# Ledger of designs, part 62: designed miniproteins, single chains, continued (5)

Each design is a single chain, and the fold is of that chain. pLDDT is the mean over its residues in the fold that is shown.

## One batch from the design tools (miniprotein)

Design m18143
Fold by ESMFold2-Fast:
Structure m18143 (fold): chain A 95 residues (1-95)
Amino acid sequence: ASMEGINRGIALLLRLIGLEFDADLIVRQYEEGKISREEAIRRLRALLREAEELLREAEELQRSGKIDKELGERVIKKGRELIRRLRELISELEE
C-alpha cells in the first residue's frame, strides 16, 4: 500500500466517525424539538449518501491493494455499521 492510500484510509475512517457524531446530533436536535421530523430525515439521508460513498471508496482501495488490509477492514466495518444505523434511524422516523 502507498502512503497516499494509508493517509486516505485514515481520512475515510475519521470522516465516518464524524458522520456518527453528526447523526447523534441530528437525533438529539429532533428529540429536543429544535428540528422537524422531516428535517431530521432529510439530514440523516444526506449522511447515509455520504457514508455509502465513503464505503464504496474504501472497498475500491481494499480491492486494489492501495490501503493496508487491517486499516481497510476497519474502515469497511465502520462504514457498514454506520449505514445500518442510519437506515434504522430513518425507518423509525418515517413510521
Scores: mean pLDDT 88

Design m18144
Fold by ESMFold2-Fast:
Structure m18144 (fold): chain A 80 residues (1-80)
Amino acid sequence: SAWREELERRAKELKEYLTTVEKVDEETARREVEALLAGQLIREEGDEEKLEELRRLEEELAAQQDEQAAADKLLELARE
């Protein structure tokens, strides 16, 4: 409970920061927040195979080559 409440609080703060300070569009901010939350959920689960895949997807997100596709894959891993 407290863990998820903290994640939701940080997600809200990050979204406000990205849209207000960094001036990114809402869709981009939403994607970044969703990817971050998905990554944190995978880390909390502690599945070693998912953690390895998460690291690969985070590298793709950082490279900005297929950011949306990598974010979608991250969300898929978190749901599984």
Scores: mean pLDDT 66

Design m18145
Fold by ESMFold2-Fast:
Structure m18145 (fold): chain A 96 residues (1-96)
Amino acid sequence: MDAEEFRERALPRLLELAKELRDKLIKAGKSIEEAAKSAIASATYAVLLELGVPEELRDEVLERVLEYLESKKIESEEDLEKAVEEAVRIATEVLE
């Protein structure tokens, strides 16, 4: 898959899904940070599945994204957007 085409398709979908899942998790009683991190991880895996990425590569991307999220504080909308951009960057590197 072309890296530019992947980014153009993955970024808006992942951002939309991450925000939706975060809001649902907050309503379910998770903290803002826990909700954001869980939403980004789940949205990343779901978007990769939607785009036809093989399971082995999806698992590798998820592992790297989870490592990134553990090192970061995600409290603001800007933090979430930056984390989503980084998840897409990590996925692009794994798919090359």
Scores: mean pLDDT 85

Design m18146
Fold by ESMFold2-Fast:
Parts: structure tokens; C-alpha cells; sequence
Structure m18146 (fold): chain A 91 residues (1-91)
């Protein structure tokens, strides 16, 4: 249960990191994919927090803050990349 969710969260984080590198290389077409992965990551993170809230509410709060920070940082990175390259021109 919890271990499986953590494993999935790590897998999502890895994929997000890969997509961010592709966006940095100029492929803005990856933005929708990254947005969907962020949605999945938030959903998984919420499930982890909810499960921990029943057993260890203090750890749940700490993890919730960590997840929110991480997701916000990725969202900001996407916004900055999009602002830097608002239109795809040529290679």
C-alpha cells in the first residue's frame, strides 16, 4: 500500500525530470505530458498523506508540505520555459 505509492511517486518524479530536460532542450510539445504527470503525482501524494494522517499525522503534514513545494517548483519551471520559448520557430 504505502510502499507501493511511494514507489509510484519516485517513478513519476523520474519521468518529470526527464521531460524537464527535454523542455530545456526546446521541445515545448512536452508541456501537456508534464502537466498530466504533475496531476498524477499530486494524486499519489494526496493518497500517501491521507494514509499517513491516520497513523502519523505529524509526518503526513511534513510530507504534504514537501510534495506541495516540489510540485510548485516544477510548475514554475514549466512557466519559465514556456515564457522563454512562447513559440516554436526553427532548430
Amino acid sequence: ELDELRKRLEELARRIEELLKELEAGDLSKIPELKELLKEMREVAEEIVELLSKTDPEEAKRLKEGFEKMIKQVELAVERLKAGEPIRVVS
Scores: mean pLDDT 74

Design m18147
Fold by ESMFold2-Fast:
Structure m18147 (fold): chain A 85 residues (1-85)
Amino acid sequence: MVEEKIKKAAEDAYEGGLLAGKGDVAAKKGDSEGAARAAGGAIRAIGAAVEGSLISKEGGEAAAKAAAEGIKEGGGTLTAPKALK
């Protein structure tokens, strides 16, 4: 069922975000293994968001939101470079 696939994509995105957030915190402390976990988590979150988007626009948005919440829960901060003007 499509709805279950969307839910799974959001759950996978959240888990990826959580790993990315925790890895980002560890990497900032100089843990190279943490940096690798952050990269792996980010790849998982992106993959889940893409999968959700292929199912529906709402699925992609749900997965992206879940990934962001996972990153925040893991203690990561999205360091945005200064916005281009």
Scores: mean pLDDT 71

Design m18148
Fold by ESMFold2-Fast:
Structure m18148 (fold): chain A 90 residues (1-90)
Amino acid sequence: MEAEKALEYLRKALQALDAGNVDEAKTYLREAIKYLEPLVEKGSPEAARALGEVDIALSALDQGNIDLAKKHVEAALEDVERLLERKRAE
């Protein structure tokens, strides 16, 4: 549940960035963090990488660098997708 919610909010953040809606993207990235933190606490290395990527993306948006933020959101998406694939293999 948490990983699927994180993926959903990361996808919404990327769509908001594609539309140029930085404030909406920041809101979705903060929501993704809420679902990633419990997975990091449980020892997921993919969730830890995704959380780090989201933190960098938020910092990039605070500096006005949308292109950099998009790259880090895409990296976070890949990390969460790997986590979900591993859970489906269990």
Scores: mean pLDDT 86

Design m18149
Fold by ESMFold2-Fast:
Structure m18149 (fold): chain A 119 residues (1-119)
Amino acid sequence: DLFEAVKNLLKGIRYFSKEDYENAAKYFKKALDVIEKAYPDYDWNDPRDPFVPIAKLLYYYSLYKITGKEEDLKNAKKWAEIVEKIMKTPYFDKSFLNLLYPGIKEVIEKAIKEIKEKE
């Protein structure tokens, strides 16, 4: 159910904005698991779907904030690059994201900036 995935993504973003990275990671993982079960043939690397790249970016960065593991940071950097490219294209509907969660763009941009500063 796509709506269940979206609901879990929004819960994850809310916890992430409060710096509750353990709960954020939990809900981002639930969002990703719902999409995987509903759409087993889904291309997880398709940059045209902003939900999966955003969920993976914030999931791995949340894991890095909990674990401090370089592997989690490398995964977060990979998805940050993908999300940043999506956000620069005319494809990216910012009004749709604002409908889902006012301030989502700012949360994502802050995460990408923090990840880049760790290089």
Scores: mean pLDDT 78

Design m18150
Fold by ESMFold2-Fast:
Structure m18150 (fold): chain A 109 residues (1-109)
Amino acid sequence: KEEKIELLRKGLELATEAYNKARDKAEQSRADGDEETAKLYEEMAKHVGEAGGHLDTAIRLVDNEEEAKKHVEEAIKHLEKARSYAEQAGDTEISKLVKEAIELAKEAL
């Protein structure tokens, strides 16, 4: 369904933006000597990166609906973990990006 692919593409775009922001903030926190905050952003980047990989795979599996759904479900799990780390870090910007990506991924199921 073309509509589901468009939702997944938008979700991947938001996940990519969140990944880049999390990586930048991890580097900045480490430079500032805030090791605990750097670890939170590193975990965010890890989980958002995993989610992005699953969303990209789901888009490529357009002719295999059941396998695509499994990858979307894995992406949602990773995005939910990233959201938890963003909330722990108090990062409302990354939290909003991840929440929107979760909503788009759920609509694509």
Scores: mean pLDDT 89

Design m18151
Fold by ESMFold2-Fast:
Structure m18151 (fold): chain A 60 residues (1-60)
Amino acid sequence: TSQVAQAVADNLEVQGDTESAAQARKVAESGDVEKLRELAKKRTGLSGSTLRTGLRAIDA
């Protein structure tokens, strides 16, 4: 879960969303999977496949 949150943060930072990337890094530190799900739900239109794949990894 922590590794997935870090991967999501890296992807958001590459897309220029540094604020959301910082939030994802905080999730990686705290292990708050619920925050990661909320971020992905809001951002699926922008980050699409990457966030969706990350959430599937958490669920599996």
Scores: mean pLDDT 64

Design m18152
Fold by ESMFold2-Fast:
Structure m18152 (fold): chain A 61 residues (1-61)
Amino acid sequence: NPVFLEIDQLLDLLRSGEISEDELNNRFNKIIEEHKDSLSPEKYVALALIFIGGKEDIRLE
C-alpha cells in the first residue's frame, strides 16, 4: 500500500533531521486527509499505530 510507504519515508525524514516533529505531524495529517476515502478503518488504525510507534522509537533513541 503506497500510504504505508509514504509514512515510512516521512518517519525517515524525521530520523535524518530533515523535518521537525511539527512538520511530520502536519504532513501525516495531509496524507490521511488525501487518502481518507480509500482507507478502510483497519488500515487507518494500522497507519496511526505505525506512525505513533515510529515517532516514539525515534524519540527514545
Scores: mean pLDDT 77

Design m18153
Fold by ESMFold2-Fast:
Structure m18153 (fold): chain A 61 residues (1-61)
Amino acid sequence: DKEEIIKLLLEKGLTKEEAEFAVDVLKMTKEQVESMSKDELLGVIDLYRAVQRTVEERLLR
C-alpha cells in the first residue's frame, strides 16, 4: 500500500517529497522502509539522484 509506506517514511522524519520519491522512483517496499533508519533512507535517495545525473550526462552523447 503506497499511502501506508509514505506515512511510515513521514513518521521517520522524511519530507513528503522525499517519501514520494522513495515510493514512486525507488519502488521501496514497506519491509525496506521499516528496516532502514532515516539516515540510510536519505543516503539511498541521495545516491539515486547522483546516479540519475550521471546517466543523463551519458545519454546526451
Scores: mean pLDDT 76

Design m18154
Fold by ESMFold2-Fast:
Structure m18154 (fold): chain A 110 residues (1-110)
Amino acid sequence: SVEEIRKARLEIEEAVYTYLKKMRDAVKQGNTEEAIKTMEELIKKLKEIADTFPEDSPLYRLLKEFIKQLEDILNKLKNGEITPEQAIEEVEKLFSKLHIRLLILENEAK
């Protein structure tokens, strides 16, 4: 339903914004280890949100795709291939794309 998709979008948005703020705070303090830990916690929280949806639902598929993309960013960050600042930028770009796809899904459910 439209209401279920909207609730899911708001919950995902709150999680992403909350953990991105914590990552930015860690970066300002020069704490790369805390930035990595915060990203791991974001991924864990998003997996918990995904598990509330039916596995055959568009919401589950979209969120699982986003989680895989975040895991790729986390691996690059842990390997030193990207900086914590670059990791935050990539997460923001991916979330913007997910946000649009969730809004389209809400509109199609009307």
Scores: mean pLDDT 87

Design m18155
Fold by ESMFold2-Fast:
Structure m18155 (fold): chain A 58 residues (1-58)
Amino acid sequence: SMAERKRRLALKNAESIRTLGKEQGAALDKIDSDRGKAVEAAYEQLAAEQLALGEAEI
């Protein structure tokens, strides 16, 4: 019974840590994705302004 209790507590702790890690990872991935899209939009706008200035080789 003692060995069973120790194994069950260890498993429960491991599962809790894994669940927290997955939830934290998902939240960070969303933040990273949102920031990436904002940065890409800013670069796209800057490129359009540079083309409008007529400094492109075209």
Scores: mean pLDDT 78

Design m18156
Fold by ESMFold2-Fast:
Structure m18156 (fold): chain A 103 residues (1-103)
Amino acid sequence: SEKALEEAEKILEETEKKIEEIWRRDPEAYREIARVIADALQRIGEVLKDLSVEEVRRVLEEFIERIARLLEELGVPEDARARLVALARDQAAAIIAENEKRA
């Protein structure tokens, strides 16, 4: 469990750095940012697959909150932030639902 949580944190930190690099190169690269977030959520879901539903939900909620904060700090427009966060929440809900089927 502890090792899985450490790996999820590493994925989050790598994702934050990738988003910052993308945004510095191209302030309109919303599709590339969306893809990076989607890939990170899939990787985190795989890492956390053997954890409880409640632990998975907590980690994914923390991930989404931290990404939302980063996008705001970078100055991503509110409409674009809302869409990226909504897509992330939909994917997180799907990961949680899959975890619930395995429990």
Scores: mean pLDDT 86

Design m18157
Fold by ESMFold2-Fast:
Parts: structure tokens; C-alpha cells; sequence
Structure m18157 (fold): chain A 81 residues (1-81)
């Protein structure tokens, strides 16, 4: 699925950027989304939104924003398909 592949690539890029900035929680969340896209049939938008909500509930606003960006990217790809 092209949407899942592109979302995984974007999530990995977000994970690398977050790690470089010292934000291990945002990096972990983005990497988890990428791994789920590569290894499962999970919906890229639903997964990213779920991780974002979980990050928000833990007070990690930076991780939540990164996950919302991944969800928005996946939504755009779905609309283009």
C-alpha cells in the first residue's frame, strides 16, 4: 500500500529528526507508527491519531504534535489516492 509506505517513510524521518533534537519520546512514537505501517494492516491515520492522543494524555505536547503531523500527512495521501 503506497499510503502505508509513504507514511512509514515520513514517520521514520520524524523519528530521526526528533532523536537528533534529543526528543526521545517523539522519536519513539514516530518509530512505533513506522513499525506498525511496515508490519501490520493498521490504518496509518487511526494509529497516528491514537499515539497523538496518548502523548497528549501524558503531557507530552511535542510528541503529540509530531504524531498529528504524521496523521495529517497520511490523510493527504489517502485523499490523493
Amino acid sequence: DEVKKKTAEFAREKAEKSRAEGDDRAAGGAQAVADLMENTDADPVAVSRTVATHSESRGDDRAARAMREIAEYAERLKKEA
Scores: mean pLDDT 79

Design m18158
Fold by ESMFold2-Fast:
Structure m18158 (fold): chain A 80 residues (1-80)
Amino acid sequence: MKEEEIEKIRKELRELGFSEGMIDGLIEAGIKNGWSAEEIIEKAKKLKEDIELSFERMKEAITWIENSSIEELKERIEAA
């Protein structure tokens, strides 16, 4: 893969909100698997969508935990 293609991937992934470490990892994985620049970008977009869906589910779980946290803290203190 040419440097120009790598720069294009980096720019696109930064716009998607990926960290530099995630961008480096995605580029390395893409090169190892023989993916094109376009394939790396498409896979990154799907990964972001999957992360966003997981984060929404996690937010729902956190809300439930926050509502029960006082009871859980009391039980843990009594167990100590």
Scores: mean pLDDT 73

Design m18159
Fold by ESMFold2-Fast:
Structure m18159 (fold): chain A 100 residues (1-100)
Amino acid sequence: SEVEERLKAIDVEAAVEKFVEFAHKIGEDVGAAPLTPDQEFQVRATYLIIEEKGIKTEEEMLEYVEEQLPGAEAFREGKWEEAREKLDPYTFLLLEKAKE
C-alpha cells in the first residue's frame, strides 16, 4: 500500500538521530539523568508524528493531541487493542515505527 511504501521510506535512525542526540545533550547540560527508553520513544514518536502529519502550528498540535491522546496513552501502556481502535491507522503505524 502507499502507506506501507511511505513507512519503508522513513529512515527513523537518520531522521531522529540528531533530535534524540540534542535531547540527550540538553539533559546533560542541565544535570538531568540520561533519557530512559520510554522518554526516547516519546521524543522519536513526537518528531515522526509532527513531520509525517505536517503539523506546523500550535493550534494544529492541540487539535491533534485532543483527538489522538487517549489512543497514544493506550499505546504507551501496551494496550494494543484499545490503541488500534482509538488511534487513526497511520498514527498507530508511526508509533510502532518510533518504538523500533
Scores: mean pLDDT 68

Design m18160
Fold by ESMFold2-Fast:
Structure m18160 (fold): chain A 91 residues (1-91)
Amino acid sequence: DRAVVEALNEAMDRFAKGEELDPAEQAELLRLLEEAIERGVAPGFVLLLLAAELLRQADTPEARALYERARRKWEEDFEELLKKRKEELEK
C-alpha cells in the first residue's frame, strides 16, 4: 500500500498549495481514493478532504459517489475517536 499512501500524500501537498489537477490526474486520484477506501489504508479524514477537493474541481457522478463513501468512513472514524476521547475524559 506504499504507492497508494505516497500518491495520496502528494495529492494532499498539491491541494495544500492550491494546485488544480488536470482531468487525467483527477481520474487517477479518484481511482486511488476508491482503492484506499476499499482497502482501509488511510484515515477517513484524509480521504474525505481529498474527495471533497476532487469534487470541487471535477463535479462528476463518480466524484460525488466517492465523496459520499469517504464521508461515511469519516463519520465512522469520528464516532470511534469521540468514544475514545469520552473514555479518556471519564478516567
Scores: mean pLDDT 77

Design m18161
Fold by ESMFold2-Fast:
Structure m18161 (fold): chain A 75 residues (1-75)
Amino acid sequence: DIKKKVEEAIERIKELLERFYAAKTQAERDAVALEVQRLVEEYGGNITAAAVWKLFKADPSADASPETRAVYEAA
């Protein structure tokens, strides 16, 4: 279910954000950025966007396509 995948993405995004802001070197920040790219690849951009929206309670794409809207509603 898309909703379950969004919940999992939210947890992983939280961990990555904490690691990113706690990073003391550019190399550590770059490593986290690569993990984010992998997360987008694994869950897909729409699911990752929906996870970000749910985490921050903001619609990241007000002009989103019907498909993107369906993913946000499933989140």
Scores: mean pLDDT 71

Design m18162
Fold by ESMFold2-Fast:
Structure m18162 (fold): chain A 87 residues (1-87)
Amino acid sequence: MPSIEELLEELRKLLEELKEVKERYEAGEISPDEARARINEISRRADEIIALIKASTDDPEVLAEMDRLDAEISTEILETSRAIAAA
């Protein structure tokens, strides 16, 4: 079973992957459909990791860090989706 620290690190990696999707879309390297598919996959993976963290710990500091990363991921998804829709 992955450790809590490994699960939090995976959420940080997904946030970085999401930022890369936005940059690649803005650079014209990927299509709107490809960008949406990647965002959907990242969102699905983030939901799985968040569920695992919630099932594994009641530590309020860990849950606060998870909630912060979830909020950042959700914001980045919203901003990237708006950029795609505006094009």
Scores: mean pLDDT 84

Design m18163
Fold by ESMFold2-Fast:
Structure m18163 (fold): chain A 88 residues (1-88)
Amino acid sequence: SMKAKEYAKKAKEILETALKQDSKTALLAGVKEALEYVKEALKYASGKMKEYIEKALEYLKEALKQRTKEEIKAGAEKALEYLEKALE
């Protein structure tokens, strides 16, 4: 659906920006914002796109449980990979 693609694209852009940040605080803020857009995308997603967006959601949730910047970044990078697949 168009809305699922719009929200997934916004989440992707937010994560790409967050991953360029040197600050753990800025990275976490971006991950939290991207998570809200991924949740919105899931409301409108179906089929294979929904599966990929669900994987992105799982990785963002796990990233937010991590203590180190490197672990948060790794989770965010995995979420970004799945959002890219969802938008194919």
Scores: mean pLDDT 89

Design m18164
Fold by ESMFold2-Fast:
Structure m18164 (fold): chain A 78 residues (1-78)
Amino acid sequence: SVSGYSPELLKKLEELAEELEKLIEEALKKIKNEELRQEIIKLTQEYISRMSKAKTVEELEKIHEEFKKKLEEIVKKA
């Protein structure tokens, strides 16, 4: 398999994926505007793409933190 991930990196990716699912669910509960919902979907696609390219746990955590901040900004606009 062409994953290239270490066991630690895979475990962290799994943990962050679970957290991502919960964050998206909570955001979508608060947001009724369809345009803002589309922004969340686009942000999520960008997040997944960036996470798949990360080579260290530190990079994964940085991307995840940036995602949380952007998501909070979208929620605040709602």
Scores: mean pLDDT 78

Design m18165
Fold by ESMFold2-Fast:
Structure m18165 (fold): chain A 106 residues (1-106)
Amino acid sequence: EREERARELEEKARELGEEAEELLKAGREKEALRLALLAYGYYALSRLLREGAPEEVIERMEEAIRNEDFEEFLRLVLEIQAERFGASAEEVARAEALAAEIVAAA
């Protein structure tokens, strides 16, 4: 079940990434960034599924992607990566601030 869902999300991420690249070539930078962020979100969700993340985390990521709450899903991804790299609370806060700046640009 999780493996199949992860594969479908990886395919969706790839398709969105390709669309983002075409939009960028057409000079539609804001739309390209939005699709690139969505592609990243779907890819991150597929990784969480494969790694056996708790359902609560999966549901939170799914909701953020569905609502195009790019700030929330980037924040969640950064929190997960920070835990893996042993980042400090200060480093996490800086990453969250950067995520907010990126989302504001999209």
Scores: mean pLDDT 74

Design m18166
Fold by ESMFold2-Fast:
Structure m18166 (fold): chain A 62 residues (1-62)
Amino acid sequence: SKIERIEEMIEKSRRDAALLREAAADPSLPETMRQILLLMAGGSEAFAEILERRKERLLEES
């Protein structure tokens, strides 16, 4: 279903964010690279939140 597809995308986006934050925790990274990874993680988290809002709207329209 459309809801199941959205849930899969939310889970993937949250996994991607977690992996990027784990990579950013490497103390050997240059500060600029760490900031880029954290920005990318934030983007994946924001996308998951957008998808969660879309899921809620679909459930409320029923």
Scores: mean pLDDT 87

Design m18167
Fold by ESMFold2-Fast:
Structure m18167 (fold): chain A 99 residues (1-99)
Amino acid sequence: SRLEELIKIAKEVLKEMGLPEEYAPFVAELLLYIEEHRDDPPIILLTQLPEIEARAGSFPKLKDVPIVELLNLFRELQRSKGSDREKVEIIAEFLKKYS
């Protein structure tokens, strides 16, 4: 499935960056949701984070993240025409900064 493909890529990137591989389902679910909702305003994506976290089962404790930075992350991912790996790397760098 597309989700399993994204989880595999996320595990590889997280491992390379020294981040917990257990976050891979969260990264994959977030990216899959963004791909399905590319034309939605980023604030709508923000409201769906709790459901994405629940589906992933394991997710980073993001503390003191400014809302504007989350909205900018979602916009960057929605606009990205890069590879799956490049999009996963964007999320992983964000996680490394805030978790």
Scores: mean pLDDT 83

Design m18168
Fold by ESMFold2-Fast:
Structure m18168 (fold): chain A 61 residues (1-61)
Amino acid sequence: APLSPEAQKAIEEALKGGLISKKKLEKIAAEHNEPVADLLKWEQDYWVQVGIEDIKRAVSK
């Protein structure tokens, strides 16, 4: 199942500050009653997307 909007917002705001610890990820998972595995997958997808956007920005300048 997809993460709740609240869980997605919490993980996104944490990741905007840079790489987060596994402990912080587990805390967000517990607070939003979501599986740690789903949050870990979302974190991985987030960083992949950030990398893609950074490459696009570099090649367009």
Scores: mean pLDDT 75

Design m18169
Fold by ESMFold2-Fast:
Structure m18169 (fold): chain A 89 residues (1-89)
Amino acid sequence: EAEEYFEKGDLLMAFSLAIDELVRLYRENAPEEEVLKTLKLLDQILERFTGKLTPEDKSYLINFLNELKKRYTGEVKELIDKIIEKISK
């Protein structure tokens, strides 16, 4: 579970697991509440981890988040926009 690794301070593993969960939720057309929960965790991970991301990791994540925005609106879209802005700096 991504949250477990985040609490342990293993930010790389927490990041990888959070991305894997978002990909799963996207493939399963999961409810907005589940997507939002995982995005909030990803946002918390990125507050401490953004400086460790390679340009390739940033590009890959931004592209995936833009695909997610095509399916979800409201609070999910707002949080995705915030995350993309944070990564793009």
Scores: mean pLDDT 82

Design m18170
Fold by ESMFold2-Fast:
Structure m18170 (fold): chain A 60 residues (1-60)
Amino acid sequence: SPREVAEVEEELERILNDPRATPTQKEVARLALQRLREDPSPETVAGARSVIDTIKEELE
């Protein structure tokens, strides 16, 4: 849904602006954001959520 896409985009942008995130983590988040923007589908939303969850767990 457009709401889920917007929510996931916001979370990926937060990772990109997190000073604790490594260059590699930011690259993975950028690629997920690019995929989501090019094809906002349930698959790309799920992929982006997986990226967000993994990086957040590492930064917690």
Scores: mean pLDDT 82

Design m18171
Fold by ESMFold2-Fast:
Structure m18171 (fold): chain A 61 residues (1-61)
Amino acid sequence: SAAAEEAAIFGELAARAEARVGAGELSPLEALEWMAAELERLGLDDEAERLRAAARVLRAA
C-alpha cells in the first residue's frame, strides 16, 4: 500500500539521518531539515512540513 511505502521511505531516511548525526556530520536540527528536504523531493509535503515544524520548535528551545 502507499502508506507502507511511505513508512518504508521514512524509516530509510530516519536511519540515514541517525547515522549522520552519530558520525558528527549533522546536528539533530540539521538532520530534521535534511529529512524534510528529501521528503519534499519525494512529494511527501505534509511529512516534510511536520519535520520543519519540529525543527522550528527545537531551534526555539
Scores: mean pLDDT 82

Design m18172
Fold by ESMFold2-Fast:
Structure m18172 (fold): chain A 60 residues (1-60)
Amino acid sequence: MSRAEQIALIGEEAKRRAEELAGPEAAQEVSKAVWDLALQGASVEEIREAAERMIEELEK
């Protein structure tokens, strides 16, 4: 699986979870953050960790 494919899967999963927890506005913010990190050259693992942190914050 390519970097782009892995990031797309992480983004889609995080977006879905954010929408379930806090609605479509939160889903858009999480999606934007994942995309911004990808454009900045962050690794797949860094992006996954950031997405997990954002979801955890929404669960509080």
Scores: mean pLDDT 82

Design m18173
Fold by ESMFold2-Fast:
Structure m18173 (fold): chain A 93 residues (1-93)
Amino acid sequence: SLKAKFNLAKLYESQGKLDEAEKVYKSILEEKPEDGETILLKEQAQLELAKLYEKQGKLDEAEKVYQSIADDENSTLKEKAKVELEKLNEKKA
């Protein structure tokens, strides 16, 4: 289910349907994690949502999502989120 939603969001994004992609990524983040695969998909969806916000020019929203990932000690993507935050701050400077 969540894998299908993730693939749908990526498809919308590839078609330039950024608002539709945003809604699908947000719906993934509202799901409760059931297992390790679900947790990993939610982590990936959170990172993709932040990148999507950057693509939309929603830099403050992107910053908040990257910061949330960077501050999550349990996230496998925290270091990647820190790197993206540094790049985002350079774009805002």
Scores: mean pLDDT 83

Design m18174
Fold by ESMFold2-Fast:
Structure m18174 (fold): chain A 60 residues (1-60)
Amino acid sequence: SAADQIAQLEAQIAQKQEQLRQTRAEMDANNAPVMDIVKEQMRQIGDISGLLVERQRILR
């Protein structure tokens, strides 16, 4: 059902947001260059944005 698809997407979004936080903390702890942090964050934000767009299409 649409509700089940939304619930699955929300779980994936929450997981990806947590991964984004963990990756940033790990990169900071390892003194990663700012540009490497930015590139990795942009990649992960792109993944999250894709899931948000998919969720919005179902909600429409």
Scores: mean pLDDT 86

Design m18175
Fold by ESMFold2-Fast:
Structure m18175 (fold): chain A 92 residues (1-92)
Amino acid sequence: MVELEVVDDGNPEALREAVERAAAAVAAGEPVRLTVTGEDPSATAEQMLQGAERFVQEVARLAEAAGGRVVAAEAEALSETSARAVVEIVPA
């Protein structure tokens, strides 16, 4: 299993690299767990949770397109300004 953890601090390169690595691993027949933690001081807790849920849905869609299957996906608010998303993907 490939474990990838990213803090989304506004650096698009780190998030993009993690998503690309996850897709490549799934395509190579490796199960992946991707954890993303985001923080936005301008957002509400509800907006942060909705953002995390949207991220989970997009990663699930990309994983399925790469021939993978999402076996676990969850999003949670950690604070008023931060949220975490975890997606577990296995090759189909």
Scores: mean pLDDT 74

Design m18176
Fold by ESMFold2-Fast:
Structure m18176 (fold): chain A 85 residues (1-85)
Amino acid sequence: SEELEQRALELAEELRKRGAPLSDEDILRVASLAVAVAAGEGERVEKLFRTSTEFLKKSEPSLQPRLDELERLREEALELVEKRE
């Protein structure tokens, strides 16, 4: 949806301005996920993200700091979308 794409871009810019410690690409992915979940379209994707992140933390401990930041940003993005709905 073009409307969801626009909302994701706006949320990504807000997260970037708030000092998210991740790449622009990762920020946009998190914003897109949060917007999709809030619209009722991303629950399966969010579950897969959580499952994959847990598996990667166990398999590749060196990735844990980046995965922890992705998880934290995901929670922040979901909270920001929820406050606007």
Scores: mean pLDDT 73

